Designed miniproteins, single chains. Designs and how they scored, part 75

Each design is a single chain, and the fold is of that chain. pLDDT is the mean over its residues in the fold that is shown.

## One batch from the design tools (miniprotein)

Design m2613
Fold by ESMFold2-Fast:
Structure m2613 (fold): chain A 114 residues (1-114)
Amino acid sequence: STAELIELLERARELLEEARRILEEAYERGYVSPEQAERLRAIREELRRIAAELRRLAPDDVRVQALADALLGVAAEIEALLRDPSPERAAAAIRHVESLIGVIEAEIERLRAE
């Protein structure tokens, strides 16, 4: 349903906002703490679950499928950063997370207008 899609997208936005905050803190300090790494792993796994659920709920919706793919892309960037931390990877992840938050917010407003 549209309501279920909105709830999943709102949850994805909340997770991305948390990931952005953690990544910005790590970038400023020059390292990812063990506590931040554990939280980023949890966020990564939840983003993967949300992407799978979006694909299940709206398999023929190209826009929703594109958002699911973008969530998996961010999850992959988090995984890469945790394996090989660098300022460049953190900066790239922050930019992609920020961009995706905007796209998700626009999609939530579109779905609410229906």
Scores: mean pLDDT 89

Design m2614
Fold by ESMFold2-Fast:
Structure m2614 (fold): chain A 108 residues (1-108)
Amino acid sequence: MKKKVIVLGASGPLGEEAIRWAVEEGYDVVAVLDSKNLERAKEVAEKYAPNAEVLQGDVFSLAREAAKKYGVDEVLVATDESSAGIAEAFARNATGVPVRVFAKRLPP
């Protein structure tokens, strides 16, 4: 069966890189964006469909719900290094599944 992952921080360049990486690895992706990123959510959905679904709202609540409902294998946290530790801790506490930080900058 296909591995399913959640991507948090999907609205930024690191989030898009994490989604691209996961899709290329053959994963089913659930990308979670906060409710302020409507246009970005649409861009991600159009670019990576059907291999990526986009959820918009409170990122940790949606991640918790998706992890329970879909039985996801891993959470990818796409954020800068200064926020990585806090975001990883919150994602792990919210979902209870393994968390991987994706803090690699997208080269120009």
Scores: mean pLDDT 71

Design m2615
Fold by ESMFold2-Fast:
Structure m2615 (fold): chain A 95 residues (1-95)
Amino acid sequence: MERDLEIEIEIALLRMLKGIAKILARQGKISEEEYRKLAELIDRAVEAARARDVEGLRRVVEELRRLKEESESEEFKKLLELAIKVAERTIELLE
């Protein structure tokens, strides 16, 4: 299958993680601030992926890693780890 399809799958996974984070915030398992920060980074990752902007994606990965190190929430850390893996895979598909 074409690289474009694989990139769209990664974008769909990022959007799914954003949706899951919204549900967890509503359940009080992560804070609304944590959701907002992750959602902003996911939106930036999607835009960078569509623009084939590898440097933009690398910046998002760096910010996700920093946010993971600063977080005290294990559930939020797991979401960040998944977002990092999806973004890194997208970088590999673009390179």
Scores: mean pLDDT 86

Design m2616
Fold by ESMFold2-Fast:
Order: sequence, then C-alpha cells, then structure tokens
Structure m2616 (fold): chain A 69 residues (1-69)
Amino acid sequence: AEKVPAVEVTLKPGANIADVKAKIEAKGGKVQYYGYGTIQATVPDPEKVVAELKKDPNVLSANVVEVPV
C-alpha cells in the first residue's frame, strides 16, 4: 500500500481543535482525520509544520507520521 508523509497533532485538554485545524489548513495542509484531541493532516514540508505546531500553546505534541492513501 502507498504511504504519504503527514503530521499527527495531539492537543492539550480544553484546547480549541478548530483553531489548530484552521492553522494547518492555512499552511496548505489537508486534514485527513479529525477526532477528539487529535488531528492528522497531509501538509507541504511536514517537518516545518511540526516545528511550528510544537510552538503553539494548544499543542501537547506533534510528529511526522506516514499514512496510507
């Protein structure tokens, strides 16, 4: 199965998921999964997006992952 690089973001308890989702989409990202406390998205330059998201006070952790297409 084909795999593509993506970012997986875990949010802090009580964080606004919609704000973080909008930030990812503003950077050219496409959200693939959106669940309570977690977002997965395909983005251009995943490593750069992860570095930026880690600086966000709403973000508990962010990692580059591979997801099936």
Scores: mean pLDDT 77

Design m2617
Fold by ESMFold2-Fast:
Formats: C-alpha cells, sequence, structure tokens
Structure m2617 (fold): chain A 93 residues (1-93)
C-alpha cells in the first residue's frame, strides 16, 4: 500500500509537469501528496522526493544526496533503512 501510494504520487506529479500546469497548481498538488504520504515509511517518502528532484533537476547538494541514496539502494532496502535511521539519530543527538 505505501509503495503504491508513493508510485501514484510520482505519476501524478510527472503528469502535472508534462501538462505544464502553473507553479500554484504544482504547489497545491505537492501539499495534497504530502498529506497522502504522511503515514508512509521513511524509505518510500525518500523515493518520492528523489524522483521529484530528478524530474525538476537536482542542485549539486541534491545530486550528492541522490548518489548516496542510489549507492545504498544497490546494497538493498535494509541498507537504505539503516542509513536513514543513522541520519535520524545524528539529527536528534
Amino acid sequence: MEKEIVEEAIERFKEALEKGVSDEELNKLLREIAEKIKSASPIYKLEFYVEMAKLVGPNESEKKAIKIYEEKLKKGKAAVEKWLKEEEEKLLA
């Protein structure tokens, strides 16, 4: 379910970009998506934001973060989950 919600959210955002909707409509859609994925696990939320950054064009900081994410993903879902937990613990410490 969480994966399907995130995949649907990515597709809706992609369709909006392809249709050339206004920045106001894109921001409205992003708020609606944020509400829908609020309960999703951190890994699926990260997948959504990574795909969005790729569609919009990532900045240098985002490119570095995406590269780290993709490198961890090659090692499996558990490696990404461990990395996210370690980063969360560092932010709380």
Scores: mean pLDDT 71

Design m2618
Fold by ESMFold2-Fast:
Order: structure tokens, then sequence, then C-alpha cells
Structure m2618 (fold): chain A 85 residues (1-85)
């Protein structure tokens, strides 16, 4: 778990430096899913929010798959926020 989180955080950082916001968003989305699986809903929501922001940047730049990734991340965020109540 810890090693997976570290690798995903490094992937997100590298992708951001390369302005590959789609890859950065996917890495953050994966971190959100890992926290969600552990029942850490507050952390999951935070990472899904960050993924949404990165996918919004990817969409603005016309990166392929950004619209679908953005919709996916928004749905997961809404689901987690409803569970937090």
Amino acid sequence: MEEQLRQLEELAAVARRSRDYLTAGEALYAIGKLYYEQGKLEEAAEYFREAVREFERARELGQPGADEALEKARRELEKVEKELK
C-alpha cells in the first residue's frame, strides 16, 4: 500500500512537470480509490477533487480521454461526498 501510494505520487509529480495533466489526474484518481478502499473517505474525497482539477486542465489542453476521465472522477467524488454526509 505505502509503496503504491509513493509510486502514484511520484507519477503525478512527473506528469505535472511534463504538463501531462491526464496522467497526473489518473494517478491522483488511483490514490483516491486506494483511500476509499480503506474507508478513509476524507482523504479519498481530497484526492478525487485534485484528480478533477487535473482532468479539467487536461480537457482545456485537448488531451485525449480528458472528458471521460473528468466525468469518472466527478462521479466518484459525488459518491464519496454523499457517504461523508
Scores: mean pLDDT 85

Design m2619
Fold by ESMFold2-Fast:
Structure m2619 (fold): chain A 95 residues (1-95)
Amino acid sequence: MSAEKIKKLGEEIVKVLEETKDAKEAAEKSKKVAEEFGLKSEVLEFDSPLGKVYVVIAEIDGKKVGIAVASEDPEHNKLGIEITRAFWEKLAEEA
């Protein structure tokens, strides 16, 4: 995948996470964005003491990687968005 396409995909995913209040809906929308870019993706659910955490997994270059994190807790969700942003920025730099 080209660096420009990776950057655009990452920006669209981060925007979805920032604009979607419901964590499950944010994860499902992020999955759909990844699928529109041709990536096979799934949503994984985890229980935490502060509520559910959703991780979007996609297959990139034959590897399953976490591409988005959405959390029911607002503070954890803010951290998850920053982790998601950092992941896509790094992936675009390495492309």
Scores: mean pLDDT 85

Design m2620
Fold by ESMFold2-Fast:
Structure m2620 (fold): chain A 66 residues (1-66)
Amino acid sequence: MTKAELYRRLLAEHADADGRIPADVVREELLKQGFDKEKIDELLAKYADADGRLTPEQLHALLLSL
C-alpha cells in the first residue's frame, strides 16, 4: 500500500464529522503497515492536536515524514 492510498483510506474509514482522525487510530494503522513505533509516536507528538486528533493536512504531513 502506498502512503497516498493509506492517507485516503484512513480519512475515508476513520475521519469524524469535522474531518479529523484520532491519533490512536493513526498509530494502530501505521503499526499494522510495519512502521516503527518510536517514529510513529514522535511524529504523532509533533502533528496531533492537543485533543489527540489530526486534520487531513496534519495526517498528510506526518505520512510524508515517515
Scores: mean pLDDT 82

Design m2621
Fold by ESMFold2-Fast:
Structure m2621 (fold): chain A 95 residues (1-95)
Amino acid sequence: SMEKEQEEKSIESFLKDAKKHNPNITEEQLEEIRKLLEERIRLQKEIRKLILETQGAETIEAYEKLPPEKKEEVEKLLEKRKEVVEKIKKIIEES
């Protein structure tokens, strides 16, 4: 799909920039970052889907109107996304 093509281009752009600014980064580290970026995209899509399926819209107002149980599910996904972002940062800092 067009969306998958844009996602792949985004990942490739990030990896090229990471390699350019961190010349000591290994191919193994770049592959790990790729997997983490794919996981981040997956989590973002799951968050969007939960809000959209429950409220029919992807707005901040829709998030605020979520039932407490669904809001807790979104908050858990946001925390997982935060963990993925921190792992990416750690790999870059260690390169």
Scores: mean pLDDT 83

Design m2622
Fold by ESMFold2-Fast:
Structure m2622 (fold): chain A 88 residues (1-88)
Amino acid sequence: SDIIKEFNKILEELKEAIRAGDTEKVDELLQKMAELIYKITNIDDLNFIRKKLEELKAELADVATPEQLGKLDILIRMIDEKIEELKK
């Protein structure tokens, strides 16, 4: 999926920005990720992205700020809500 390729690109940039402490770049990338998630209608793609965001939280727990971890939790909740809506 082209959407999954774009997600993986944003994910790698986000990891680098968090490790670098580039808070402005992190906020830009989190916004791009939210916009991408909003466009996804495939449940398998949403489940894949959810798993990758949980893995990201675990990987960066010691380097990400509590605010950044909270924003990742919001994205995960958006995915969960979207999956439930698509199952109806």
Scores: mean pLDDT 88

Design m2623
Fold by ESMFold2-Fast:
Structure m2623 (fold): chain A 71 residues (1-71)
Amino acid sequence: MGEETHRALSAIYRVEGGEDKNEEVRKIIEDYLEGKISLKEAAEKLSKILGVPVSAAKTALSTYKKRKERE
């Protein structure tokens, strides 16, 4: 994965693991996983907060969702 995608995915894991208490990021991840918002909307919101490209945020969110579905 690109560096920006790794950074975004790492941020998702830190928030979900409780290491990062960013409630705004947590809500975006939860809303996306629950189907309340689209991948595009979640990626655009996450991109603004983390300072990563929307494409990196999309890849990170999609990767995280796939890993959660296997657990």
Scores: mean pLDDT 79

Design m2624
Fold by ESMFold2-Fast:
Structure m2624 (fold): chain A 100 residues (1-100)
Amino acid sequence: SEEEVEKAKEKISRALKEAVAAMNAGDFARAEAIMNELLRWLQEQGLLSDEEVARLRAQVKAIVDDLAANKDNPLKQSFALASLIALATEVEMLIVKKAK
């Protein structure tokens, strides 16, 4: 429903904001946990398939691992942040597409 989509968008936005704050604080494990909890909730609501969740979890891990490996490189940090924002946008688009 449209109401479920709007609730999911709000939850995605909040999780992204919290994950970005954790990444900026150097707490990469917290950032990954926040994003994985979001994906688990979306899966439980039937908004994402098991296959989509597995793929997105792998992408989150890759982003966080790259950020942790390049914590002293501002350009790499910027790219990792942009990748996380892009991932959140992809999650939102997948949910919107399924609701139509």
Scores: mean pLDDT 85

Design m2625
Fold by ESMFold2-Fast:
Structure m2625 (fold): chain A 78 residues (1-78)
Amino acid sequence: SEEEEARRRLEEALKELDTLYKKSKDPNIQKNIKKVRDVIEEEYRKALEDPENRVELLRQIAEMAESAIKAFKEIEKK
């Protein structure tokens, strides 16, 4: 289902953020990753409480998480 696909994308994004957190040697980057992760988890919980909009909200959260991951990877590449 679209919901299961969005959930899978979100779980993969959270795992990627955990990997980036452990890999990073910059405390400021680690702090920002943790903040992003906290926001994702809070929004994910809210999406689960809204059945009518759940799929769309989960998709938006996944896109936000994926965007943040790309930004962190670019920072570490430099």
Scores: mean pLDDT 83

Design m2626
Fold by ESMFold2-Fast:
Structure m2626 (fold): chain A 99 residues (1-99)
Amino acid sequence: MKEKFELEVDIGVVLIHAATLKAVLDSLPYKTPELEELKARVDRLIDEAGKLSEEVRKTDPNDKEKLEQLKKRIDSLRAEVNELGARADKLIEEYEKKK
């Protein structure tokens, strides 16, 4: 089973998505409490995903129980980065409507 390798790829994709979202948010020319909260959540997600990536790297590829636990945590972070992306899209749309 290629489970550990798949988890390493999956967490890497989450990190890339979170870093891309951070770059987009940092490029926005406006400041709102909602945007600052969203930026803080993305920063925390990047930190958590980085720690999880390190934990996956250190995990024994034969520890099936640990790999299943890590998979659930990665799936949770993937769901969160997707939610944060959707929130960013709504904030950008609201800013455009105020023009």
Scores: mean pLDDT 82

Design m2627
Fold by ESMFold2-Fast:
Structure m2627 (fold): chain A 90 residues (1-90)
Amino acid sequence: GPLASAEEMEKILKEQIPPVEQFLKKLEQLAKEGKIPKEKVDKIKEIVDLQIEAIKLTIEYLKNPTEEIQKKLDEVKKELQKKIAEYQKE
């Protein structure tokens, strides 16, 4: 079918986390070198942490689809959208 299996989706989602963490570490290093404002990197870190949490909750939901996990995922997605919108206004 056009949709991946739950196991295949878990693998794809897990593989997205290390590149995002590596990107954040690179930005943190650039801030330490004075090449990027620390305040900007701190805001990007908030967005990245929420993205990783959304990925982890999506994996958890695929394994155990409960309304509690869905509600947590929806709240994390709303917070992520809010933080992205706040970042884009600056």
Scores: mean pLDDT 83

Design m2628
Fold by ESMFold2-Fast:
Structure m2628 (fold): chain A 103 residues (1-103)
Amino acid sequence: MEVRVEYEIEVDPGLSEEDKKLLEEGAQKAAEAMRAHWDDPGRAVAEAVRILKESAEKAGLKLTRVRMRTPPGPARPGDRVEIEAEFEKDGKKAKVTLRAEVR
């Protein structure tokens, strides 16, 4: 089954380049996990969130909010899954959005 996974990162200017790199690495790994486990969207989402949280913790960022949109049951062509994770460090915010579409 083919799946397209893309990510978007939004960060406050006050976050360091090292923190941004850790979030980008986390987003890439989370996207890979979504592709690997796409036959079970719930598992794919859970693994992606875990990876994002671990990468954020390395940067000293706290996960403040996770918003998930996932279809019920097994993945079907046209299904869309979105994960939006918000993080905070010293009053500075970052947001990572993962979007998956079954092709």
Scores: mean pLDDT 78

Design m2629
Fold by ESMFold2-Fast:
Structure m2629 (fold): chain A 86 residues (1-86)
Amino acid sequence: SALEEEGRELQARLAELVAAGADPEEVRRLARRLAELGLKITKREVDPELLELQIEGHVLRALDPEDTERIAEIEEKGRRYEEEAE
């Protein structure tokens, strides 16, 4: 789909920025676009807290992929947030 293609292009750009040693703020800006796109693909309402958790997850995976414990913590927080939002 067009949204999935856009997601692949944004992921490629994120990888390029990280390889170039881009400023964390630039990485976060692109991560926000990825998070917003992800929520749109799943047809979920844009919840500001869930959006911020998705952004943080993308940023950590891009800048510190070796911090698997912190990444798992962010993913667990997002999962619990979704379960409690009934």
Scores: mean pLDDT 76

Design m2630
Fold by ESMFold2-Fast:
Structure m2630 (fold): chain A 94 residues (1-94)
Amino acid sequence: GPLLDEAARALSEAVEAYKKGDYEKAIQLFERAVQLFERALAENPDDPRTHLLLAQAYELLAEVYKKLGNTEKSEEYQRMADEARARAEALRAA
């Protein structure tokens, strides 16, 4: 739907910013994608695909913060990614 399409665009733009070394822009775009996935989950909380996409966005945020030397934020986002991935797997197994 429109939220997932906008989130996918934000993720693509964030990855391109990350490749160019524009970490500030990458963070803003990854955070935008997270917000859009969270809104999609508010409408359909049990969509395993949206939880998996949210996990991927958190993993990429963890990588950006690791590149910036912010270990605390990197570990926080990695934990959030692991939780979202576990939720996606649980929903697919049900």
Scores: mean pLDDT 88

Design m2631
Fold by ESMFold2-Fast:
Structure m2631 (fold): chain A 61 residues (1-61)
Amino acid sequence: MQKKLSDFEAEAAKELGLPEEVAELFRRGYPSIVVMQDTGVSEEELEKVRELAKKKVDEFE
């Protein structure tokens, strides 16, 4: 089974120590603006999640 980008975003959020709800919303495929509104996470923290998720995708291939 193939991992989606949203799975890597969820893993990145967990690794950065963000609340579990952030990871769950990413796994469900919600856009970053919805995650931010529902959890109160900043746009800068979401950008760090995206950067780390991209690195994980590159390592997974």
Scores: mean pLDDT 74

Design m2632
Fold by ESMFold2-Fast:
Structure m2632 (fold): chain A 88 residues (1-88)
Amino acid sequence: SLAKKLEELQKRLLEAIEKGSSKEEIKEIFKEIAKLLGLPEEVADLVVKGIEANKKGDKEKAQEYSKKIAELRAPYVEKLAELAEKLE
């Protein structure tokens, strides 16, 4: 199912981040997640940039990238919230 595939990809992403895997590996996993969720591929690049900023100790830049990611995800979150209200 879609849910099981998403869970597997999220587990792989978390493991790759925790193990300090390459930026390219993390980006590819995130691209698959983004495609599965209908998110722009740009989100994958921003996630990798955020991780690198965090590794460099630049928490301000990491937060800036996180904000940009949230802005790109906002339309999808809003659509899910609208559907949830329709079911209640």
Scores: mean pLDDT 72

Design m2633
Fold by ESMFold2-Fast:
Structure m2633 (fold): chain A 81 residues (1-81)
Amino acid sequence: MDPKYQKLLDAYYKKLDEIANSDDSPGVKSEKLSFLQNGLYIKKKLKEVGLKNIPEGTDPQKIIKEAAKLMSDEQVDKFVK
């Protein structure tokens, strides 16, 4: 498996766990999970790390897989922080 893809997937699932285990109300958790699961959080993070061509779509795993092919090691490290 591509090490960059694995690192990005691990960061995605860690973010899911952080939202699920937060002290936020059920409504706030639902909105945060929707933002994450529609790929919007991932696209925001990709822009922040300087990726020029953001993958299209709403499937976070598909976006991550395509992004891993385009990202430098430094961009991946910034994403997972």
Scores: mean pLDDT 81

Design m2634
Fold by ESMFold2-Fast:
Structure m2634 (fold): chain A 67 residues (1-67)
Amino acid sequence: MRDQMSALVVQTMSSIIDQLDDDQATELSVRMGELFAEAVRDGTPLDTFRQRLQEVRDEFLKRAQEK
């Protein structure tokens, strides 16, 4: 479970990291880490975790494009 969640975090970050500045990349990594810790602590289902990662990814992509 944790290995699959960790892989999803890495894959999600890798998909947008090139579009973010250093500050946004740092903020994203902190947010993703918090979501991962929460999911492990609370036993969040993998599908729900994936949705949360995608929501955060989309939020950061939008903010990066808006500058």
Scores: mean pLDDT 79

Design m2635
Fold by ESMFold2-Fast:
Structure m2635 (fold): chain A 65 residues (1-65)
Amino acid sequence: MVDLVAFFREVPGVGPALARRIAGLVEAIGLDRIDEITPALLTTIPGIGAATAERVVAALRERFG
């Protein structure tokens, strides 16, 4: 079991509210489809800029890719 909210809170620029939104999006897509989680997709979440989106994707790929 992976606590995705706690995992994303470790990313610089991601607060508790953003961590919950990112975790929800990742859970909806599924970790088996991690290739569909792109920086462009993450920037559709209000409050996430390009730099934060790239950090989140990099962290996901390192942990689960």
Scores: mean pLDDT 79

Design m2636
Fold by ESMFold2-Fast:
Structure m2636 (fold): chain A 88 residues (1-88)
Amino acid sequence: DEAARLAAAADLAEATAEAMERASPEEGVELALEALEAIGGLVDPERGRRMAEEIRERAARDVEAGKEYAIELLREEAERYRARAEAL
């Protein structure tokens, strides 16, 4: 069921972003990478891989900025997945 997978991906993305706000920068980046692997498996593995790569590149230069970028990205992805699920 595509709607159920999209809803699960949205829920995971939001829950991860919330958890990341309370985590250290390093822990937050790791949580985001783990969540993107799972989200990729649910909706789009190639997109998940690209998002994870962008987060890794940013975190390698500035781990705090990488965490902030990942939180924003996950929240935007959650909204996108919810909108797609409601359209089905």
Scores: mean pLDDT 88

Design m2637
Fold by ESMFold2-Fast:
Structure m2637 (fold): chain A 100 residues (1-100)
Amino acid sequence: MELMRAELESVREVAEYLIENPDLPLEIKLLHLISIGSGLYVVLRMMEKLNLPEELLELVERAIELVKEASRYLLEGDEEKMLEELRRVVELAEELIELL
């Protein structure tokens, strides 16, 4: 539980950092999005291994999809939609932290 919370807190903090710093170079934004996605994947795998409820796994899978959408919007130059997806990632990370 503690390691998953720490990883979700890291995901939230990095997503918030991207939201607060819209003028970062494209390469730095992509690196941080990869980091967020990797962290969420680690959390998902830990939840599966611990046989946590499917509802929690679905929330993490939803967050992973939002990070993929954010990456797609960033590459298309739609920074407003990227930021909208990142705000949703923050909300899901906070919800997951409270449920753990």
Scores: mean pLDDT 87

Design m2638
Fold by ESMFold2-Fast:
Structure m2638 (fold): chain A 65 residues (1-65)
Amino acid sequence: MAVENAEKLVETTIEMLKQGKLDKGGAEIMADRAVNAYIAAGKPELAREGRERVEEAAEEAEKKR
């Protein structure tokens, strides 16, 4: 349950970054929320992976501007 919600949040954040609907600061806040949800579910590995994916997507979106 919590893992599914966190995973969907990461996916949505990356999609919004690619669409230009979310800035770097907003993406960081969303990543923090997803990380907290993964940790609460006992999945720290997924929390780390999710944060790295969002950070990479944010950097790529910034370079394209």
Scores: mean pLDDT 79

Design m2639
Fold by ESMFold2-Fast:
Structure m2639 (fold): chain A 86 residues (1-86)
Amino acid sequence: KSPEEKASSYIAIAEALEEKIKEHEDELSPVKKEHLIQEKEYYTEKAKELQEKGIIPDPELIESLKQEILSVPLEDLLNKVVEITN
């Protein structure tokens, strides 16, 4: 993957994780919620590192990947994240 594709993927993952956490707040155990928050912060930081190096993310790719992540059930969420990052 190009640096631009990586930055776009990391932003899409972070935004989708934020929305999934918010959507399923009442369904998530404290342990699972904390794990998803940590994953979100990890990808937020990785995206920031690339953007600070001058890498410009692709807004169309961000929206496409974000919708793909948001379409999966909560139990498949982390597997989808791994799939996108590989």
Scores: mean pLDDT 84

Design m2640
Fold by ESMFold2-Fast:
Structure m2640 (fold): chain A 69 residues (1-69)
Amino acid sequence: SSSRREQYDQLLEQYLEADARGDRETAQRHLDQALSLVPDPQRAQQLGDGLNDPESRLLAQAVFNAIRK
């Protein structure tokens, strides 16, 4: 739903902000919270695996910044 998506987007924003400042522990906590909103455990794992790759993480940051500008 839109409400769940907005919660996910906020947690993902907090994850990307923490990652950008080099706070990996805080970034991981926010990512775990965002993934907890995904009902399908396999889908959550796929999303988490993608964002754990540094290259995918940088791409996610760039996409997020483009959308939010």
Scores: mean pLDDT 70

Design m2641
Fold by ESMFold2-Fast:
Structure m2641 (fold): chain A 61 residues (1-61)
Amino acid sequence: SSEERAKERIEKVNEINKIMLDESLTDAQIDERLEKLLNPDEVAFAKQMLERVRASREAFG
């Protein structure tokens, strides 16, 4: 079903975000885990966004 596909995509995105926002992981560990799920280009963009998101959340939240 369309719901099943949407749920699968949301779960993958949530897993990626969980890895990116996990403060217990080093940058190297985050990179390694993301490389298993994403293409190298996607990893590069994710790391760039991660730095900005983390800085914003620490400052605002």
Scores: mean pLDDT 72

Design m2642
Fold by ESMFold2-Fast:
Structure m2642 (fold): chain A 67 residues (1-67)
Amino acid sequence: MEEEELLEKAEKLADTNPQEAMRLAGRIVARAGDPELMKKFGEAYEKGDVQKAVEIAREALERLRQQ
């Protein structure tokens, strides 16, 4: 599954299945490999902030597009 499709699915699942949305967002953040984004994602995950986690994943996807 491509990272763009993962983000779209995470956004759609954020309200109905927050656990799966968080998991998909985490995969995108991990693929970006940015330590600062990984730290921010970890904080959002611990707080259960699904919207913040998806926003961080969106930032990670943009960084992946830049190499």
Scores: mean pLDDT 82

Design m2643
Fold by ESMFold2-Fast:
Structure m2643 (fold): chain A 87 residues (1-87)
Amino acid sequence: EVKIEIKELSKDEYKFTITDTNGIASSTLEVTLKKLDENKGILKRKISGKSVKPFETETEVENFDKAKEILESIAEAIKRVYEKQKK
């Protein structure tokens, strides 16, 4: 079962989490987007869970607002797909 959580930590920081649970096992992808000067941002990705090597990376993005909108759009699309499959 897939759980998607969107959390606005502040006006300048956004967190998107996807958790996939199969029985007792779970894996989590966390994406954190933080705004910097000049409307740039830092995109931090972290993967954790059973049978997954923990991995964390940071990437600078040129447009924070656009990156946030893209992440929100992706999260909502994934939610809609999974909710429709549970009919």
Scores: mean pLDDT 72

Design m2644
Fold by ESMFold2-Fast:
Structure m2644 (fold): chain A 61 residues (1-61)
Amino acid sequence: SEAQRLLDKAERLVEEGAPLDEVGATIDAAIRAMDSLPPEEQAAFRERLLEIARRVTERVA
């Protein structure tokens, strides 16, 4: 799905140390695409999103 593709991209960008504005824009796009996912997939998506956000927070600390 588009949402999963964007989330995978966000994870890769964080891993590669990409600029925070690029990471943020990709996360925003993934969040906007989330409502197209089945409800059962949205729960797993939110968990992955929180993990990505945690990694981003550690980069700016």
Scores: mean pLDDT 80

Design m2645
Fold by ESMFold2-Fast:
Structure m2645 (fold): chain A 71 residues (1-71)
Amino acid sequence: MEEARKLAEEALKALEKGDLEKTDFYVNRIGALGGDELAAEVYRKLSEIAKKQGLEDEARFYERNAELAAA
């Protein structure tokens, strides 16, 4: 799943730049490729980045989605 891993890297970079729309786009694409386990990993990392940036609502959103993707 090289393409899904590439999308994961792009999602993390997008959030670091504050681009929430691109972040959501890339994560949704990972899920669509059947990468729920990878999507859960990405959401956990996104939650940590959001916490560092003071985006508390986004951090909680990503944390919830990580739990849902892992279920």
Scores: mean pLDDT 78

Design m2646
Fold by ESMFold2-Fast:
Parts: sequence; C-alpha cells; structure tokens
Structure m2646 (fold): chain A 99 residues (1-99)
Amino acid sequence: EKGKEYLEKARKKLEELKEALEKNEEFSEILKLLEELIRYGSLAVELDPTPETIEEARKLGKEAAEAFEKKYGEIAKEASKKSKSKEEFVKLVEEKLKK
C-alpha cells in the first residue's frame, strides 16, 4: 500500500520535472524535483521490495535521467569538472544558462 503511494508520487514528480524542463524553470528547482523523484522511488522500493515495484522505480529513474541529460548533459559535465561542492555545481550551471 505505502509502496504504491510513493511510486505514484514518483510518477507525479517525473511529470512535474518534464514540465519544469519544458518551461525552462530555474536549475535549482529542477534539481529539487529530480531529488524528490529519486527519494520517492527509493521509498517505494524500501516499503514494497517486489520485482514489479523495483522495475517501475528503475523505469521512472531512467526516464528522468534521460530528460535531464538531454537538457543539461554537456553543461552538467563541464560544471562537475570545475566544482568541489553541490552549491558550486549549481552556481556554475546557472551561470552558463544565463548567457
């Protein structure tokens, strides 16, 4: 029951992430949505560790990662090489997006 609730929350966060990416929302907000999606997917698996739930959580995570990489893959890779912290990473990505 709880596992299915968190899986549904993860699906909702995936839709919110896709919409935020399309609307060019702030990078910090996009990261927050991605982190929330990963958290809900992990909780779903922890509460309902069935092959079905694990596979659905994996699919949601893969779809989110692919959407993120399509939008920010190159910028994120460059920022990760120069950053020493999460805060610096976010700042470097946002700086590149403001051009």
Scores: mean pLDDT 78

